# Designed miniproteins, single chains, continued (5): the designs that were tried, part 22

Each design is a single chain, and the fold is of that chain. pLDDT is the mean over its residues in the fold that is shown.

## One batch from the design tools (miniprotein)

Design m16740
Fold by ESMFold2-Fast:
Structure m16740 (fold): chain A 59 residues (1-59)
Amino acid sequence: MEEEVKKYEEQARKAEANGDYTTAARFYRKMAELYKKLGDTEKAVEYYQRALAFEARAA
């Protein structure tokens, strides 16, 4: 789980650097889903909100 979060974080950062907000949003959604499964509601909400923000910027 933690290794998966780190990989998603790296992919999100690369996407942001490239201006690919759609891809960044996808990886933030994956992180939110992982934290939801772990019962970490605060982090799940935080990453879900980040995903929505990037989706809005991509639209």
Scores: mean pLDDT 80

Design m16741
Fold by ESMFold2-Fast:
Structure m16741 (fold): chain A 76 residues (1-76)
Amino acid sequence: MEEAKQLGRELAALGRQGLEDRERMAQLEQEVIDRLRQFAATTSPEDARLAWGLAAGEVARAGKELLEREREEAAA
């Protein structure tokens, strides 16, 4: 499960970086998602569910941080 959390954090970090190069960023995000999918495929269905949940949680957290930063910039 540490691997799933780490992949989720990598995906979140890519999202947080913003759109320096849209196409390249999408490609890198897809590669991290593919690695997560591969990891999920090598484990039990229950662990696969947990892995996707953990990764989604990290992404959601990063999205919330981005939204807060956007609000801070807009308010300033």
Scores: mean pLDDT 70

Design m16742
Fold by ESMFold2-Fast:
Structure m16742 (fold): chain A 81 residues (1-81)
Amino acid sequence: AVPSDDEINRQLQIITDSFSQALISTMQSLGRQDFVTRVQQSQTMDPMDRMNTISDIMSTLPLDVQQQVMRRAVEISRQME
């Protein structure tokens, strides 16, 4: 069965929220207040703009940091389910 628009929107919200929280926490621990502020400002945007902001930040990070953010995002998303 094809997922409903409501289910797709719910999953998108979980993904964007978990990655935003993971990014904020990881960047805060690294002293990257510039990225923390940018992610926080994206919270009022639509999900696509939030995903674009997350993607832009992630692409500038070293691989080890990207992996840390991804692990934390997965842990947070499990708590939202």
Scores: mean pLDDT 79

Design m16743
Fold by ESMFold2-Fast:
Structure m16743 (fold): chain A 76 residues (1-76)
Amino acid sequence: GSGLAETLAEMLLSERANPHFIAALMREAGYPLSVADARRLIEAARARDYDTVRAILERAGVPASTIDAFLAALRA
C-alpha cells in the first residue's frame, strides 16, 4: 500500500535521513536494500534525480504502484 511510500518520502526528505535507517525500513517492508544503495537513494531524492530513485527501488523489488506513489509524494 501507500504507507511505505509515505514513510520513505518522509525519511528521505528529513534532516535525520540516515542510510542505515532507510536500509532497515526497506528490509522490514520486504525490499532488502544495502546501506550503500540507501545512501544513493537519499542523494538522488535530494537532487530530484527521479530516474535514479526509480531504478534503485525497482532493483530492490518495490512494486511500480508504490514507486509511483512515492515519487508523487516527493514532487508534492
Scores: mean pLDDT 81

Design m16744
Fold by ESMFold2-Fast:
Structure m16744 (fold): chain A 84 residues (1-84)
Amino acid sequence: SPLVEALKKEEFREKFIKVVEEDLAIAEADPSVPQEIVDLLKRTLKLAKELKDTEEFVEFARDLLSAKSLEEFKEVVKKYESKL
């Protein structure tokens, strides 16, 4: 059902946003976390909230979760920021 698939994607987005918000709060509270990582999490959270197309959000989240290094993570964030 197209409706069920759309609702699953919205639920995934809500859960993703919550996880990033929790990770950001932990990173901001920990002085050992580099500012670059804190800034990257803030940028990730902005993208998760501001990407208008749910399909584009799903592709963003998939690409981000597939990143194996900080540099790959940064490249994914930069790619999707260009769409804002």
Scores: mean pLDDT 86

Design m16745
Fold by ESMFold2-Fast:
Structure m16745 (fold): chain A 55 residues (1-55)
Amino acid sequence: GENGERLNEILSSLSDSARLSAIGAYLQALGKGLSTEEAVKVAEEAGRLQQEIEK
């Protein structure tokens, strides 16, 4: 669906380690009962933060 397409686009723009961070955050958000839309936003932020650390 739309959320899956957005998640894939985010993941494809990230480094391997940032991608793992984003996926982990996404799964944790879903496990906490957040919507898929909210989980995608959490994944995007986690991936971005990981890339900033890697600079």
Scores: mean pLDDT 80

Design m16746
Fold by ESMFold2-Fast:
Structure m16746 (fold): chain A 68 residues (1-68)
Amino acid sequence: MISDEAGRSQIETLRRVAETLPEEVKKKLLELIKQMEDALENGDRQRFLEILKEANELIVDYYVEQRR
């Protein structure tokens, strides 16, 4: 179960990661961060975790593509 504090900490971490990414990937990650913030405000923990997984997959996919 994700607490509000843990959720906010995850969002802050993702915002810092976004600043290190190219503009196109950064824009996609920031959109996911906005959806995560909305999910936290609505108390929708399942949606928050689904979006967090999508954000992590976006970051991993970017680094995998850079290795090709």
Scores: mean pLDDT 80

Design m16747
Fold by ESMFold2-Fast:
Structure m16747 (fold): chain A 78 residues (1-78)
Amino acid sequence: SAEEERRREIYERARKELEELEKAVEEGKVSVEDALKGLEVFRGQLEQAYKAGLLTPEEYEELTARLEELREKIEKLK
């Protein structure tokens, strides 16, 4: 369905964005401060997508868990 296709695209894009941000921080392509600001914006986007029905509860829980894990990892680089 169109809803399933849209959710799949949003979920896959979100996963890739988190993976790319982690790699960019590790490679020194983005500062810790900018990465943390980016994660805060991304958290808000995930919440809005979930409230709009664009993410399932399972997808939202997985993505927010990955985001918090990445945030904790980046915080240790301060």
Scores: mean pLDDT 82

Design m16748
Fold by ESMFold2-Fast:
Structure m16748 (fold): chain A 73 residues (1-73)
Amino acid sequence: SPEELLARFEAELAAHRDDPQKAADIAFEYIEELDALYEKATDKEVRREAILAQASATVQYMLAYVKQRVQQQ
């Protein structure tokens, strides 16, 4: 589910909080998994827009978190 995928993403991000390159790779991989999850959905017209919005928000959250952690070392 999107909730489980987000939880896994946050856990992996926490493991790599001091590695912004790895954090970016993780974010891109999760966007790809969201797209794959969407290929199995039946109501793609409505839900695709919501999934893309969630992915965008997740990436922004991740970038802010990584930036803060890297600055704190």
Scores: mean pLDDT 66

Design m16749
Fold by ESMFold2-Fast:
Structure m16749 (fold): chain A 71 residues (1-71)
Amino acid sequence: MDEGRRHAGQVLRDGLLEAGDQSKDPKVSQEVKKQADVLAERLGRARTPEELEEIQREVGKVVDKARESGK
């Protein structure tokens, strides 16, 4: 079932990259990209559905920070 994790990772990356592109601040975009890489690595190491849900929540927090930075 690594395929499911890879799919989730791809969706997370796409969402974070889109949020980063919404910000015209290169520092914020760079931070979002960094977080995308970290979260993708965590997703690859996740062994339980609970860990996957925690990663999903962290993605939401990163997106929220990117949006608030664009205010």
Scores: mean pLDDT 68

Design m16750
Fold by ESMFold2-Fast:
Structure m16750 (fold): chain A 86 residues (1-86)
Amino acid sequence: AEEAEEAAEEGAEAGLLAAKSGGVSLGEAIGAALAAIGGGVEAILTGRGEAAAEGGRIAEEVAKKAGDKEGEEEGREGEEEGREAA
């Protein structure tokens, strides 16, 4: 449960950081943050980190497009935490 919550938080941070960098559209960054949050919530409700890991991966990809290395790291950490929750 804690790992899923951390994955959701880290994925959401990655999406927000991508938006701040301006390298991606606001819609794309919001989409990534929502995917990370939704994945984390699903993982918490089902006890499966797979959705959280996928959300983190999506956030990492959006951060890479923005050239935001800090956001990319947050997304990767979210993916790893999601896998640990699985």
Scores: mean pLDDT 62

Design m16751
Fold by ESMFold2-Fast:
Structure m16751 (fold): chain A 75 residues (1-75)
Amino acid sequence: SSEEKAKKAEDGLTLAAIYAGQGDEETAKRYGAEGGKAAKGNEEAIKGMERGLQRAKDDGDELLAAALEAAIKAA
């Protein structure tokens, strides 16, 4: 369902942020890609990821930026 896909996308992006915060780039990127795949076809979710990527770049959070780039690429 759309709700299950939205929850999957949120969970993937949440785990991506947690692992990015822990310095685990590869795990963060993997969860980012999973969240992005779940958001496929959801324009509002993709726009949310793009805004998140801009914030990560502005904050100098390179690991979170990499994870969100992986998410957007997978979407």
Scores: mean pLDDT 86

Design m16752
Fold by ESMFold2-Fast:
Structure m16752 (fold): chain A 80 residues (1-80)
Amino acid sequence: SLKEELREAVLELASKTIEYINLLMQKRYYEKLANDPNLSPEEKERYRKKVDELNAQIEQLFTEMAELEKRVRELRDEYR
């Protein structure tokens, strides 16, 4: 059913949106730590690597969300 496919696609997009927000919050947290003047250079390097890892995950997830958003729009337009 087109209605069921639309519902599933919307729920998947919602789930990925929550994950995306969570990754952005984690990135912000580690960026603050990477720039903390009270932390050692070694600790800051560790947090910079975490930010790089999170950026890669965010980029991948954003691409997946864009494809899902297109699918949701297409399914919505085809719904009758």
Scores: mean pLDDT 87

Design m16753
Fold by ESMFold2-Fast:
Structure m16753 (fold): chain A 88 residues (1-88)
Amino acid sequence: HMEEVKAIVDAFGEAVRRLLQLYPELMAEKDPEKAVERIEAALQEVIDSHPLGREGAELGAGFVRGIAKANGDTKLAELIDEAWERVR
């Protein structure tokens, strides 16, 4: 049980770190398709490289989406939702 919780937390933390690193670039990006592709790539790398990576990445994407919405960056929140629909 605790090993699975730690795996989810690790993947969550990596997803959050990657999306926050991209945040200023995503806000500056004029092409929404390129922004979605960058978010998707970051989330997919977390999913592919971490045990329970999908569970952690989903929580991480949701967390950063929540930050974006709270900060008034509603369009970025929508781009994160779009990118999440594309990951496998």
Scores: mean pLDDT 89

Design m16754
Fold by ESMFold2-Fast:
Structure m16754 (fold): chain A 73 residues (1-73)
Amino acid sequence: ASDLQIVERLQAELDELTELSLQSPEAQEFIKNAQDELENLKSDIKEGKPVETIIGRQLAIIGDLEDARLVLK
């Protein structure tokens, strides 16, 4: 997958969870962290950071989104 496709997929998941988290302050904290890391990911891709760095940020974002999902259950 291209870096742009990965960013688009993570943004879509973030947007979905943002809507689901409107009544959960705890989930909103994880979503805020994911938003901040997604902006860092976009910056890292533009700067041509190593693949290992990009993968690490992707995993961090996925972790925050999964934590938000766990709080919402």
Scores: mean pLDDT 83

Design m16755
Fold by ESMFold2-Fast:
Structure m16755 (fold): chain A 53 residues (1-53)
Amino acid sequence: MKLKYPEDMTYDERVQFEVDYIKEKIEKGEYKSVDEALKDLEFTGSYRDYVKS
């Protein structure tokens, strides 16, 4: 799926938005892991941006 972003978001802001979205979905039990979320989500950053704490 593709998320809606405000206009003029930087690359880093989009990545952070996607990280926060994935965390919320995992907390709600909608995804089992970051890896599952990234399979469903069209994401802006590299895999490392989402899995490295």
Scores: mean pLDDT 72

Design m16756
Fold by ESMFold2-Fast:
Structure m16756 (fold): chain A 95 residues (1-95)
Amino acid sequence: IDEAIRLLREARRALEEGDYEKALELLEKAYEELLKEAQQETDPQKRQLLLEAAQLVSAAMEQVRQAMETGDERYRDLALELVDEAIRLVEEAKA
């Protein structure tokens, strides 16, 4: 299993459990991993998918911060959707 996918799946689980601090840490690691993988990717189409996944992870991190600040679970649900989309893009890039 790809390291970025593993980190994103762990972050998704942490979000479902309401562990926002852990989710944020895992999303930050996933973001760094996706940028490293994109830099090493020679296929421009696959590189673009990895960069788009990284942008979704960055957006998810912001939604997690909003969930922590407001206690509004709508931000958690949006973060989950963004993480699920990021996983799909990484799986497409690895296909």
Scores: mean pLDDT 88

Design m16757
Fold by ESMFold2-Fast:
Structure m16757 (fold): chain A 90 residues (1-90)
Amino acid sequence: SSLLEKTEERLREIQEALEHGSREETLAKVEELTAWALEQFADDPEKVARVEAALEAVREAAETGSEFEFRRAVVALARLVYELTLELEE
């Protein structure tokens, strides 16, 4: 429950940054979530690889993508981290 609660709080911060913040602020929040998530999933190389790939997609969209592409990449990463966290709490 504590792990899921922390994930939900970080995801809420990212949603707020997407709606009211800058792209730079949103990217910073995404990188904070990813660093934290990689520590939680460190024992599973497949989960680590999936999270790293999702972060790379967010970074690419932040530099060269449209607003839509950036939002899509951030949402995809957020969903992935949430799903992987649920698997650890089950």
Scores: mean pLDDT 84

Design m16758
Fold by ESMFold2-Fast:
Structure m16758 (fold): chain A 62 residues (1-62)
Amino acid sequence: GAEARALAELARTDPAAALARAEELGRQGHLDSVEEAGVLVLTVLGDRALAEALGRIARRHA
């Protein structure tokens, strides 16, 4: 959704800010948005390490 796309765009420009935003989204229960952003970061940006970090954040808040 729109939140996942915004998070993926933030990850492209500022990975540290994206990880901080993902933690906040995780705390708010927006796990699907964090997981979708991880898929976008992997498939569109090719950033495996960042995608794995986003996946870990989603799993930690599940």
Scores: mean pLDDT 86

Design m16759
Fold by ESMFold2-Fast:
Structure m16759 (fold): chain A 73 residues (1-73)
Amino acid sequence: MDRRQNLLNGLGEIKKLVEEGDFKQAAFAARQLAKAVPEIREELLEIARYAEEGDGEKALKLVDELEKKIREE
């Protein structure tokens, strides 16, 4: 499976979980993705922290920004 597509699929799942209010699973998914992609580990851990705090708006904003960066590279 393509690394870029795998990463985008992972971010899409995190976004879906945040939108559904499943912050615990969103944070878990972000931390697991951070283990697989160390180049963006810091950004993924920040998304996980906002999800754990229940700040879905900030978590979604960071996911969208990271998705755009990956799609443009």
Scores: mean pLDDT 82

Design m16760
Fold by ESMFold2-Fast:
Structure m16760 (fold): chain A 91 residues (1-91)
Amino acid sequence: MEIKVFGTKDGVRTEIRSATFKNIVSAKLAIVGELEEARRLGYDEVEFIFKGSKKDSEELAEAAVKSAEGMGWVAEKEIKGDTARVVVKRA
């Protein structure tokens, strides 16, 4: 499964990370780590793009939404087959 992470600050969108994972638990831990780092660095928006099986993409999108909401952010997910997109914004 693949995770791409983009951060937006002052309207500028930059790729933060692109990584491939073989383990769903490790992928979920990476999501939490990227959200914590983005919060620390002052990003206004974080975008995750998950690609893998439909099941893995949906599970990673759900994990990203729950982690973001647990940190007080607003998250929206969009799922298309084997690809999921989650946009996280400061509340």
Scores: mean pLDDT 85

Design m16761
Fold by ESMFold2-Fast:
Structure m16761 (fold): chain A 71 residues (1-71)
Amino acid sequence: EKQKAAILEVAAQVLFIAGKVAEWLGDRETAIQAYEDALATLDEAEKISGKLSPRAQALRDEVEAALEKLR
C-alpha cells in the first residue's frame, strides 16, 4: 500500500503536467479534466497512506490554484 501511494503521487504529478500542457495549448476542457484527475489521484494516495508527502501536498496546492484560475 505504501508503494501504491507513492506511485499515485507520481501519477498525479504527471496529470498536473498534462493539464499545464493542455492549458498552454488553449484546451481549457482537457486542462480542467487533467487537474480534477490529479486531485482525485492525490486524494486516493492520501486515503491509502494517511498523509501526503510534503512534495505531494505542495502539488495539491498548485493543482487547486490552477483549477480555480480556470473556473
Scores: mean pLDDT 84

Design m16762
Fold by ESMFold2-Fast:
Structure m16762 (fold): chain A 93 residues (1-93)
Amino acid sequence: ASLSTQATQAIQTTTDPDVAAQLKELMDKIFGLSAVLTLKTSTDPIALTMAQMGLAILKNHGYTPPDESLSPAELEAQLAATRAQLQALLASL
């Protein structure tokens, strides 16, 4: 199962609202970082459109996009770190 599937299942299963909020925040950050990375690195018009739409949806749910000055390498590093945080939280449940 994907990390996203595991996180979604954990949100549905957990009785702790703080844990559910942390899981949602980490998932939103992973999706947002992936979308911003796509906007900086992709030349595919479809991928760019999907990334813009995804970011708009996330912003409607309170997500703040990362700083525009971040390089693709910095975005990839933050994405890897955020995925590791999500995996650690899931392993602690």
Scores: mean pLDDT 80

Design m16763
Fold by ESMFold2-Fast:
Structure m16763 (fold): chain A 69 residues (1-69)
Amino acid sequence: MKEILREAAEKARELGADYVANVLEKASQEDDPEKQIELLEEAYTLASEVNPEAAKIVREALDKVRELL
Protein backbone atom coordinates (compact mmCIF):
# COMPACT_ATOMS: atom_id res chain seq x y z
CA MET A 1 0.00 0.00 0.00
CA LYS A 2 2.78 2.53 0.76
CA GLU A 3 3.96 2.42 -2.88
CA ILE A 4 0.43 3.05 -4.20
CA LEU A 5 0.06 6.09 -1.93
CA ARG A 6 3.49 7.40 -2.95
CA GLU A 7 2.57 7.05 -6.64
CA ALA A 8 -0.75 8.84 -6.00
CA ALA A 9 1.16 11.69 -4.30
CA GLU A 10 3.51 12.01 -7.30
CA LYS A 11 0.54 12.14 -9.71
CA ALA A 12 -1.14 14.83 -7.59
CA ARG A 13 2.08 16.88 -7.68
CA GLU A 14 2.22 16.57 -11.49
CA LEU A 15 -1.28 18.12 -11.58
CA GLY A 16 -0.09 21.04 -9.40
CA ALA A 17 -2.07 19.86 -6.37
CA ASP A 18 0.95 20.07 -4.04
CA TYR A 19 -1.11 20.34 -0.84
CA VAL A 20 -3.06 17.17 -1.73
CA ALA A 21 0.21 15.44 -2.64
CA ASN A 22 1.67 16.35 0.78
CA VAL A 23 -1.30 14.74 2.59
CA LEU A 24 -1.00 11.60 0.40
CA GLU A 25 2.74 11.40 1.15
CA LYS A 26 1.99 11.71 4.89
CA ALA A 27 -0.56 8.88 4.56
CA SER A 28 2.07 6.67 2.84
CA GLN A 29 4.31 7.08 5.93
CA GLU A 30 1.52 6.28 8.42
CA ASP A 31 1.69 2.80 10.01
CA ASP A 32 -1.83 2.93 11.55
CA PRO A 33 -4.43 1.85 8.93
CA GLU A 34 -7.22 3.83 10.63
CA LYS A 35 -5.14 7.03 10.64
CA GLN A 36 -4.06 6.31 7.05
CA ILE A 37 -7.74 6.16 5.98
CA GLU A 38 -8.43 9.45 7.81
CA LEU A 39 -5.57 11.16 5.95
CA LEU A 40 -6.84 9.82 2.62
CA GLU A 41 -10.36 11.11 3.35
CA GLU A 42 -8.83 14.53 4.20
CA ALA A 43 -6.88 14.50 0.91
CA TYR A 44 -10.06 13.59 -1.03
CA THR A 45 -12.00 16.50 0.54
CA LEU A 46 -9.20 18.96 -0.32
CA ALA A 47 -8.82 17.61 -3.87
CA SER A 48 -12.57 17.62 -4.61
CA GLU A 49 -12.72 21.38 -3.86
CA VAL A 50 -9.66 22.28 -5.97
CA ASN A 51 -9.04 19.72 -8.74
CA PRO A 52 -11.35 16.88 -9.91
CA GLU A 53 -8.41 15.00 -11.49
CA ALA A 54 -6.56 14.98 -8.15
CA ALA A 55 -9.76 13.89 -6.37
CA LYS A 56 -10.00 10.88 -8.72
CA ILE A 57 -6.41 9.88 -7.89
CA VAL A 58 -7.12 10.06 -4.13
CA ARG A 59 -10.40 8.13 -4.44
CA GLU A 60 -8.69 5.30 -6.36
CA ALA A 61 -5.95 5.11 -3.69
CA LEU A 62 -8.55 5.13 -0.88
CA ASP A 63 -10.53 2.34 -2.56
CA LYS A 64 -7.39 0.18 -2.86
CA VAL A 65 -6.46 0.75 0.80
CA ARG A 66 -9.99 -0.18 1.94
CA GLU A 67 -9.99 -3.29 -0.30
CA LEU A 68 -6.87 -4.64 1.46
CA LEU A 69 -8.19 -3.95 4.99
Scores: mean pLDDT 77

Design m16764
Fold by ESMFold2-Fast:
Structure m16764 (fold): chain A 99 residues (1-99)
Amino acid sequence: EAEELLKKAEETYDLYKKGAENRIKASPERGKKMAELDLKIGEAKYRLYTAEAELVRDPERGQKLLEEAQKYFDEVQKEIDKANAEEGATVRALAEAGA
């Protein structure tokens, strides 16, 4: 489940990144958002690896950490989904403005 959530987040982030690179001119705000998402995905991976390591050493503690990692992955996924929605809205607005 945690690995599936992380994979989904990475796939959704790839869509956001492609949208930003191919359709939107470079902007400080978009660069910042991409950097924030990169850091959050890295943190999600770190939490998963830490939980998996603890499952081997202390299954009870490892299970708790895994559940916390899964919750964090869901939060990261929502952030990525929001970024994708905002990017789509920006592209639509530019098209409607005749730009």
Scores: mean pLDDT 71

Design m16765
Fold by ESMFold2-Fast:
Structure m16765 (fold): chain A 110 residues (1-110)
Amino acid sequence: MKVVRRTFTLTPATAAAAGAAALGLILKFARETGKAVKATLRFSDGSVFTGDAGEAARRIVEAALRAAREGPETVELTLEEVDGDAEKTIREVEEAIEEFIRRMAALAAE
């Protein structure tokens, strides 16, 4: 069973790059394993999310947008392969990446 853990620091200056790196890691993990992905997010405030990678991707988008506006947050991302099809995970993460690009571009235009 493949497991990956990485920590991302989200600041107003780094939120776009770090958010993109975190989302890209989830997408790469799903593509390489060909399996469904369970994700755990641990935030600097002590809150923890555990669930599917698509929902985790959406939470990373919101955290990066929040950090870009409101200041620094650290996110520890843990990815685990689980039984199931990667196709749904890949689709949901790709949709989250498209939303992230759109929303970050809109924020930069403000």
Scores: mean pLDDT 84

Design m16766
Fold by ESMFold2-Fast:
Structure m16766 (fold): chain A 88 residues (1-88)
Amino acid sequence: SSAKLQAQKQAGQLSLLLLKVLDEAGKEGDKNGTGQDALDKMKKDSRKKAEELTQKSKLYTPDEKKKADEERKKLQEIYDALTSLEDS
């Protein structure tokens, strides 16, 4: 079903995001370098990228706008997945 495919996709994205969060936390090496700090950074980066896509959309062709909308949807899914991790 589409719901099962969406759940599998989200699980895959969460696994990759968790690996990136752990990698970032390890690289920072300071006492404030927690998984939470890395998650907050990724959420901020996702929002910034989505905002940049929105700002550029005024210069886009219809095809470019469609691709930008798909990318914004993916960034929102990442943000939602990170928020779900905090709520869990």
Scores: mean pLDDT 63

Design m16767
Fold by ESMFold2-Fast:
Structure m16767 (fold): chain A 61 residues (1-61)
Amino acid sequence: DEIEKLKNSKDPAERLKAVYKLIKEGRIDEAKEIAEELAKEDSTIGALAKHELENPDLSEP
């Protein structure tokens, strides 16, 4: 599973991609968990992940 690889990445940017994919699959609780972890490790990336959770339609061009 691509999402599994992304969420287990040490790169915060890869974990942000996992959050986006989880939201698209309707796995919102898992996306929130990863977003919270990102916020603790990197406040900027964490803020982007939380914004994606709250405004998923605005993040798609």
Scores: mean pLDDT 73

Design m16768
Fold by ESMFold2-Fast:
Structure m16768 (fold): chain A 82 residues (1-82)
Amino acid sequence: TPTTVIQQFVIQTTVNQTWFNTMFYQQVIHNVNLHLQQVNNTIQTQNQLQQHVLQTHIIHLNNVTPTNHLINQVYQIVLTTL
């Protein structure tokens, strides 16, 4: 019947459009995830370097001025609030 033929055509067109949309969505997500991974890796490396510099400075202050309790306490507060 003509009505059945029209229904089959509409279903086939809808399936093709859904498949195309799924493929495009997958490609966009993959590209965004790669970009986010790169940015996150850069931030992590920078944070590690900053922590190492701060730790080295604290060790230096402790060796030069062992009695300077106040400076050590201020550094500890700054590190715990970050």
Scores: mean pLDDT 67

Design m16769
Fold by ESMFold2-Fast:
Structure m16769 (fold): chain A 79 residues (1-79)
Amino acid sequence: AEEKAREKAKELEKKILEAPPAESLKEALEQSLEFGEMSREIMELLKETDNPEKKKRAERAEPYGEAAEEGLKKKIEEL
């Protein structure tokens, strides 16, 4: 679980660093949504950990991540 979370974190870092500059607000929001979805996947993997502190932190962040993703999706649709 933690190994997969580290791999996904590395993928997210690479995507952020290699992402081309957004040419429009819509493109910027779509990139933000992709990064947010990858971040949530990392948190879901961390919830599978036997470490109570890491699991508790991931659980606390989950509602915020879901709300942020839905907000971004709605904003993209409105553009």
Scores: mean pLDDT 69

Design m16770
Fold by ESMFold2-Fast:
Structure m16770 (fold): chain A 81 residues (1-81)
Amino acid sequence: SVRDRLRDHLLSRGVPEATVEALIAELAAHADRIHSRDDLRSLVRLGSFYHLDVLEALGLPRLLTPEDRARLRAFLRALRD
């Protein structure tokens, strides 16, 4: 699953298990909030330490296109479900 892939990636980078679970829960909570650039900025601030690792796991560049934002939103929804 998307959750398992992200968990395995972060654990392989030395992130503590409790931190990984908290981050996954927080990212999933943002699935319904990614409607604007302000929502995206909030997500970036949340994941500042792991932002690059999350984007790397998703195959997304540092600068997100509208298409990449749609992919990120779908990923966050998959974490919730």
Scores: mean pLDDT 64

Design m16771
Fold by ESMFold2-Fast:
Structure m16771 (fold): chain A 104 residues (1-104)
Amino acid sequence: MEALRKVEEVLEALRRGASLAEALEILGVRTSPADASALLVLAEVAFLLHREGHPVEEIERLVRELAEALREVHGAPIESVEVSYVDGEPALTAVDSAATAALA
């Protein structure tokens, strides 16, 4: 339940034009603005939801909603994001090659 609350707060904040660093702070990640990325936000959300036992379908839905908000508000170069599972852990695949390398 706490993970869902944080994800909803992140989604609302991004739609208000909050920075990627501010979104990460909501998720409990302290990072510099230079190290903040759209993919780091998506990865942290997926891992947080997975750690709390949320179903795959819900994780995929929320990651997709966040990716759409990141494209709309921040112009993030994320055309598509897919959630897959490797050894029971969530993994993200993005169309952008630099983005994919960051999640590998």
Scores: mean pLDDT 69

Design m16772
Fold by ESMFold2-Fast:
Structure m16772 (fold): chain A 68 residues (1-68)
Amino acid sequence: SSLQQQLQQLVNQYTALQLRRIGLQMDLPSATPQQRAQIAKELAAIDQQLAELDQQEARLKQQQKELL
């Protein structure tokens, strides 16, 4: 795939994770203590995945600069 296509796929993945995070945050006020613990774990996992996507985007943008 082209670098532009790879960057677009990262944007799509980032958007999907952000929407999932918002959904979990909206569920939080009505959650039981057990559900809150599970939501906290899922939010931490999403934050980790978002950080990995940020690193991938930085690498792809660096590759794009090297081709210019």
Scores: mean pLDDT 86

Design m16773
Fold by ESMFold2-Fast:
Structure m16773 (fold): chain A 61 residues (1-61)
Amino acid sequence: MSREELLERARELGRQAVRALAQGDNATAASLLREHGELLRELGREEQADRVLAQADALSA
């Protein structure tokens, strides 16, 4: 995928995670945030990826 395609995918995953959180579905939100964080790492957004993955871990604890 192009860099632009990865960024769009990451934004969509972020939107889906927010919706899951609003519905109280922490398990789905954690899964979506992990996928989002991995895409951010592919994009070289290491600090943002670390924050998102930490949030996913907290939701799955």
Scores: mean pLDDT 81

Design m16774
Fold by ESMFold2-Fast:
Structure m16774 (fold): chain A 113 residues (1-113)
Amino acid sequence: SSLIRQAADALADAAVAGTISLSLVEAKLNEVLRAAGIDLDEAREILEKGLKEGITIRDSDHPVLQLLREITDIAVGRLDKAAQEALKKGDKKKALELEIAAGMLRIIASVLG
């Protein structure tokens, strides 16, 4: 749980900073998978198959894709909350930047599974 939260926090921070990438998402997912004792080679095959077949993370009950969904849902939730707080302060530019970051993370997650 704490590793999932740390991964989500890192992805949210990277998205806001404009440093988010497919490789960073994969690296953070692999940290969580390794800690959970999941075979990284098996996880890679599942992600590669998902990419080839156009399977979304929401269409799979596989543990690897469930963890990816949990990490990305937490990260997106943090960004959406920060955007709402920015709007409450009248900072429309910051709110838009945070929503763009959330959207980018959603797209990257969809590409991975």
Scores: mean pLDDT 75

Design m16775
Fold by ESMFold2-Fast:
Structure m16775 (fold): chain A 68 residues (1-68)
Amino acid sequence: SPAARITALTVRAVERMFAAGASSEQIAAMLAEMGALAERWGADPSISMAELEAEMEAVVDATIAAAR
């Protein structure tokens, strides 16, 4: 299901953040941004699951880069 895919992406993102040494504040900010993207996807049927996943992955990558 889409919810299961979003949950799996979120769990993997948090694991990657801990591995990168990100702070709890950085993890919380990333989760808030990912949550906002998921809400926008749920409200807009023109946004595909693949587009949501790509946007969420970009947020994760940017957060890891900032945590370096």
Scores: mean pLDDT 83

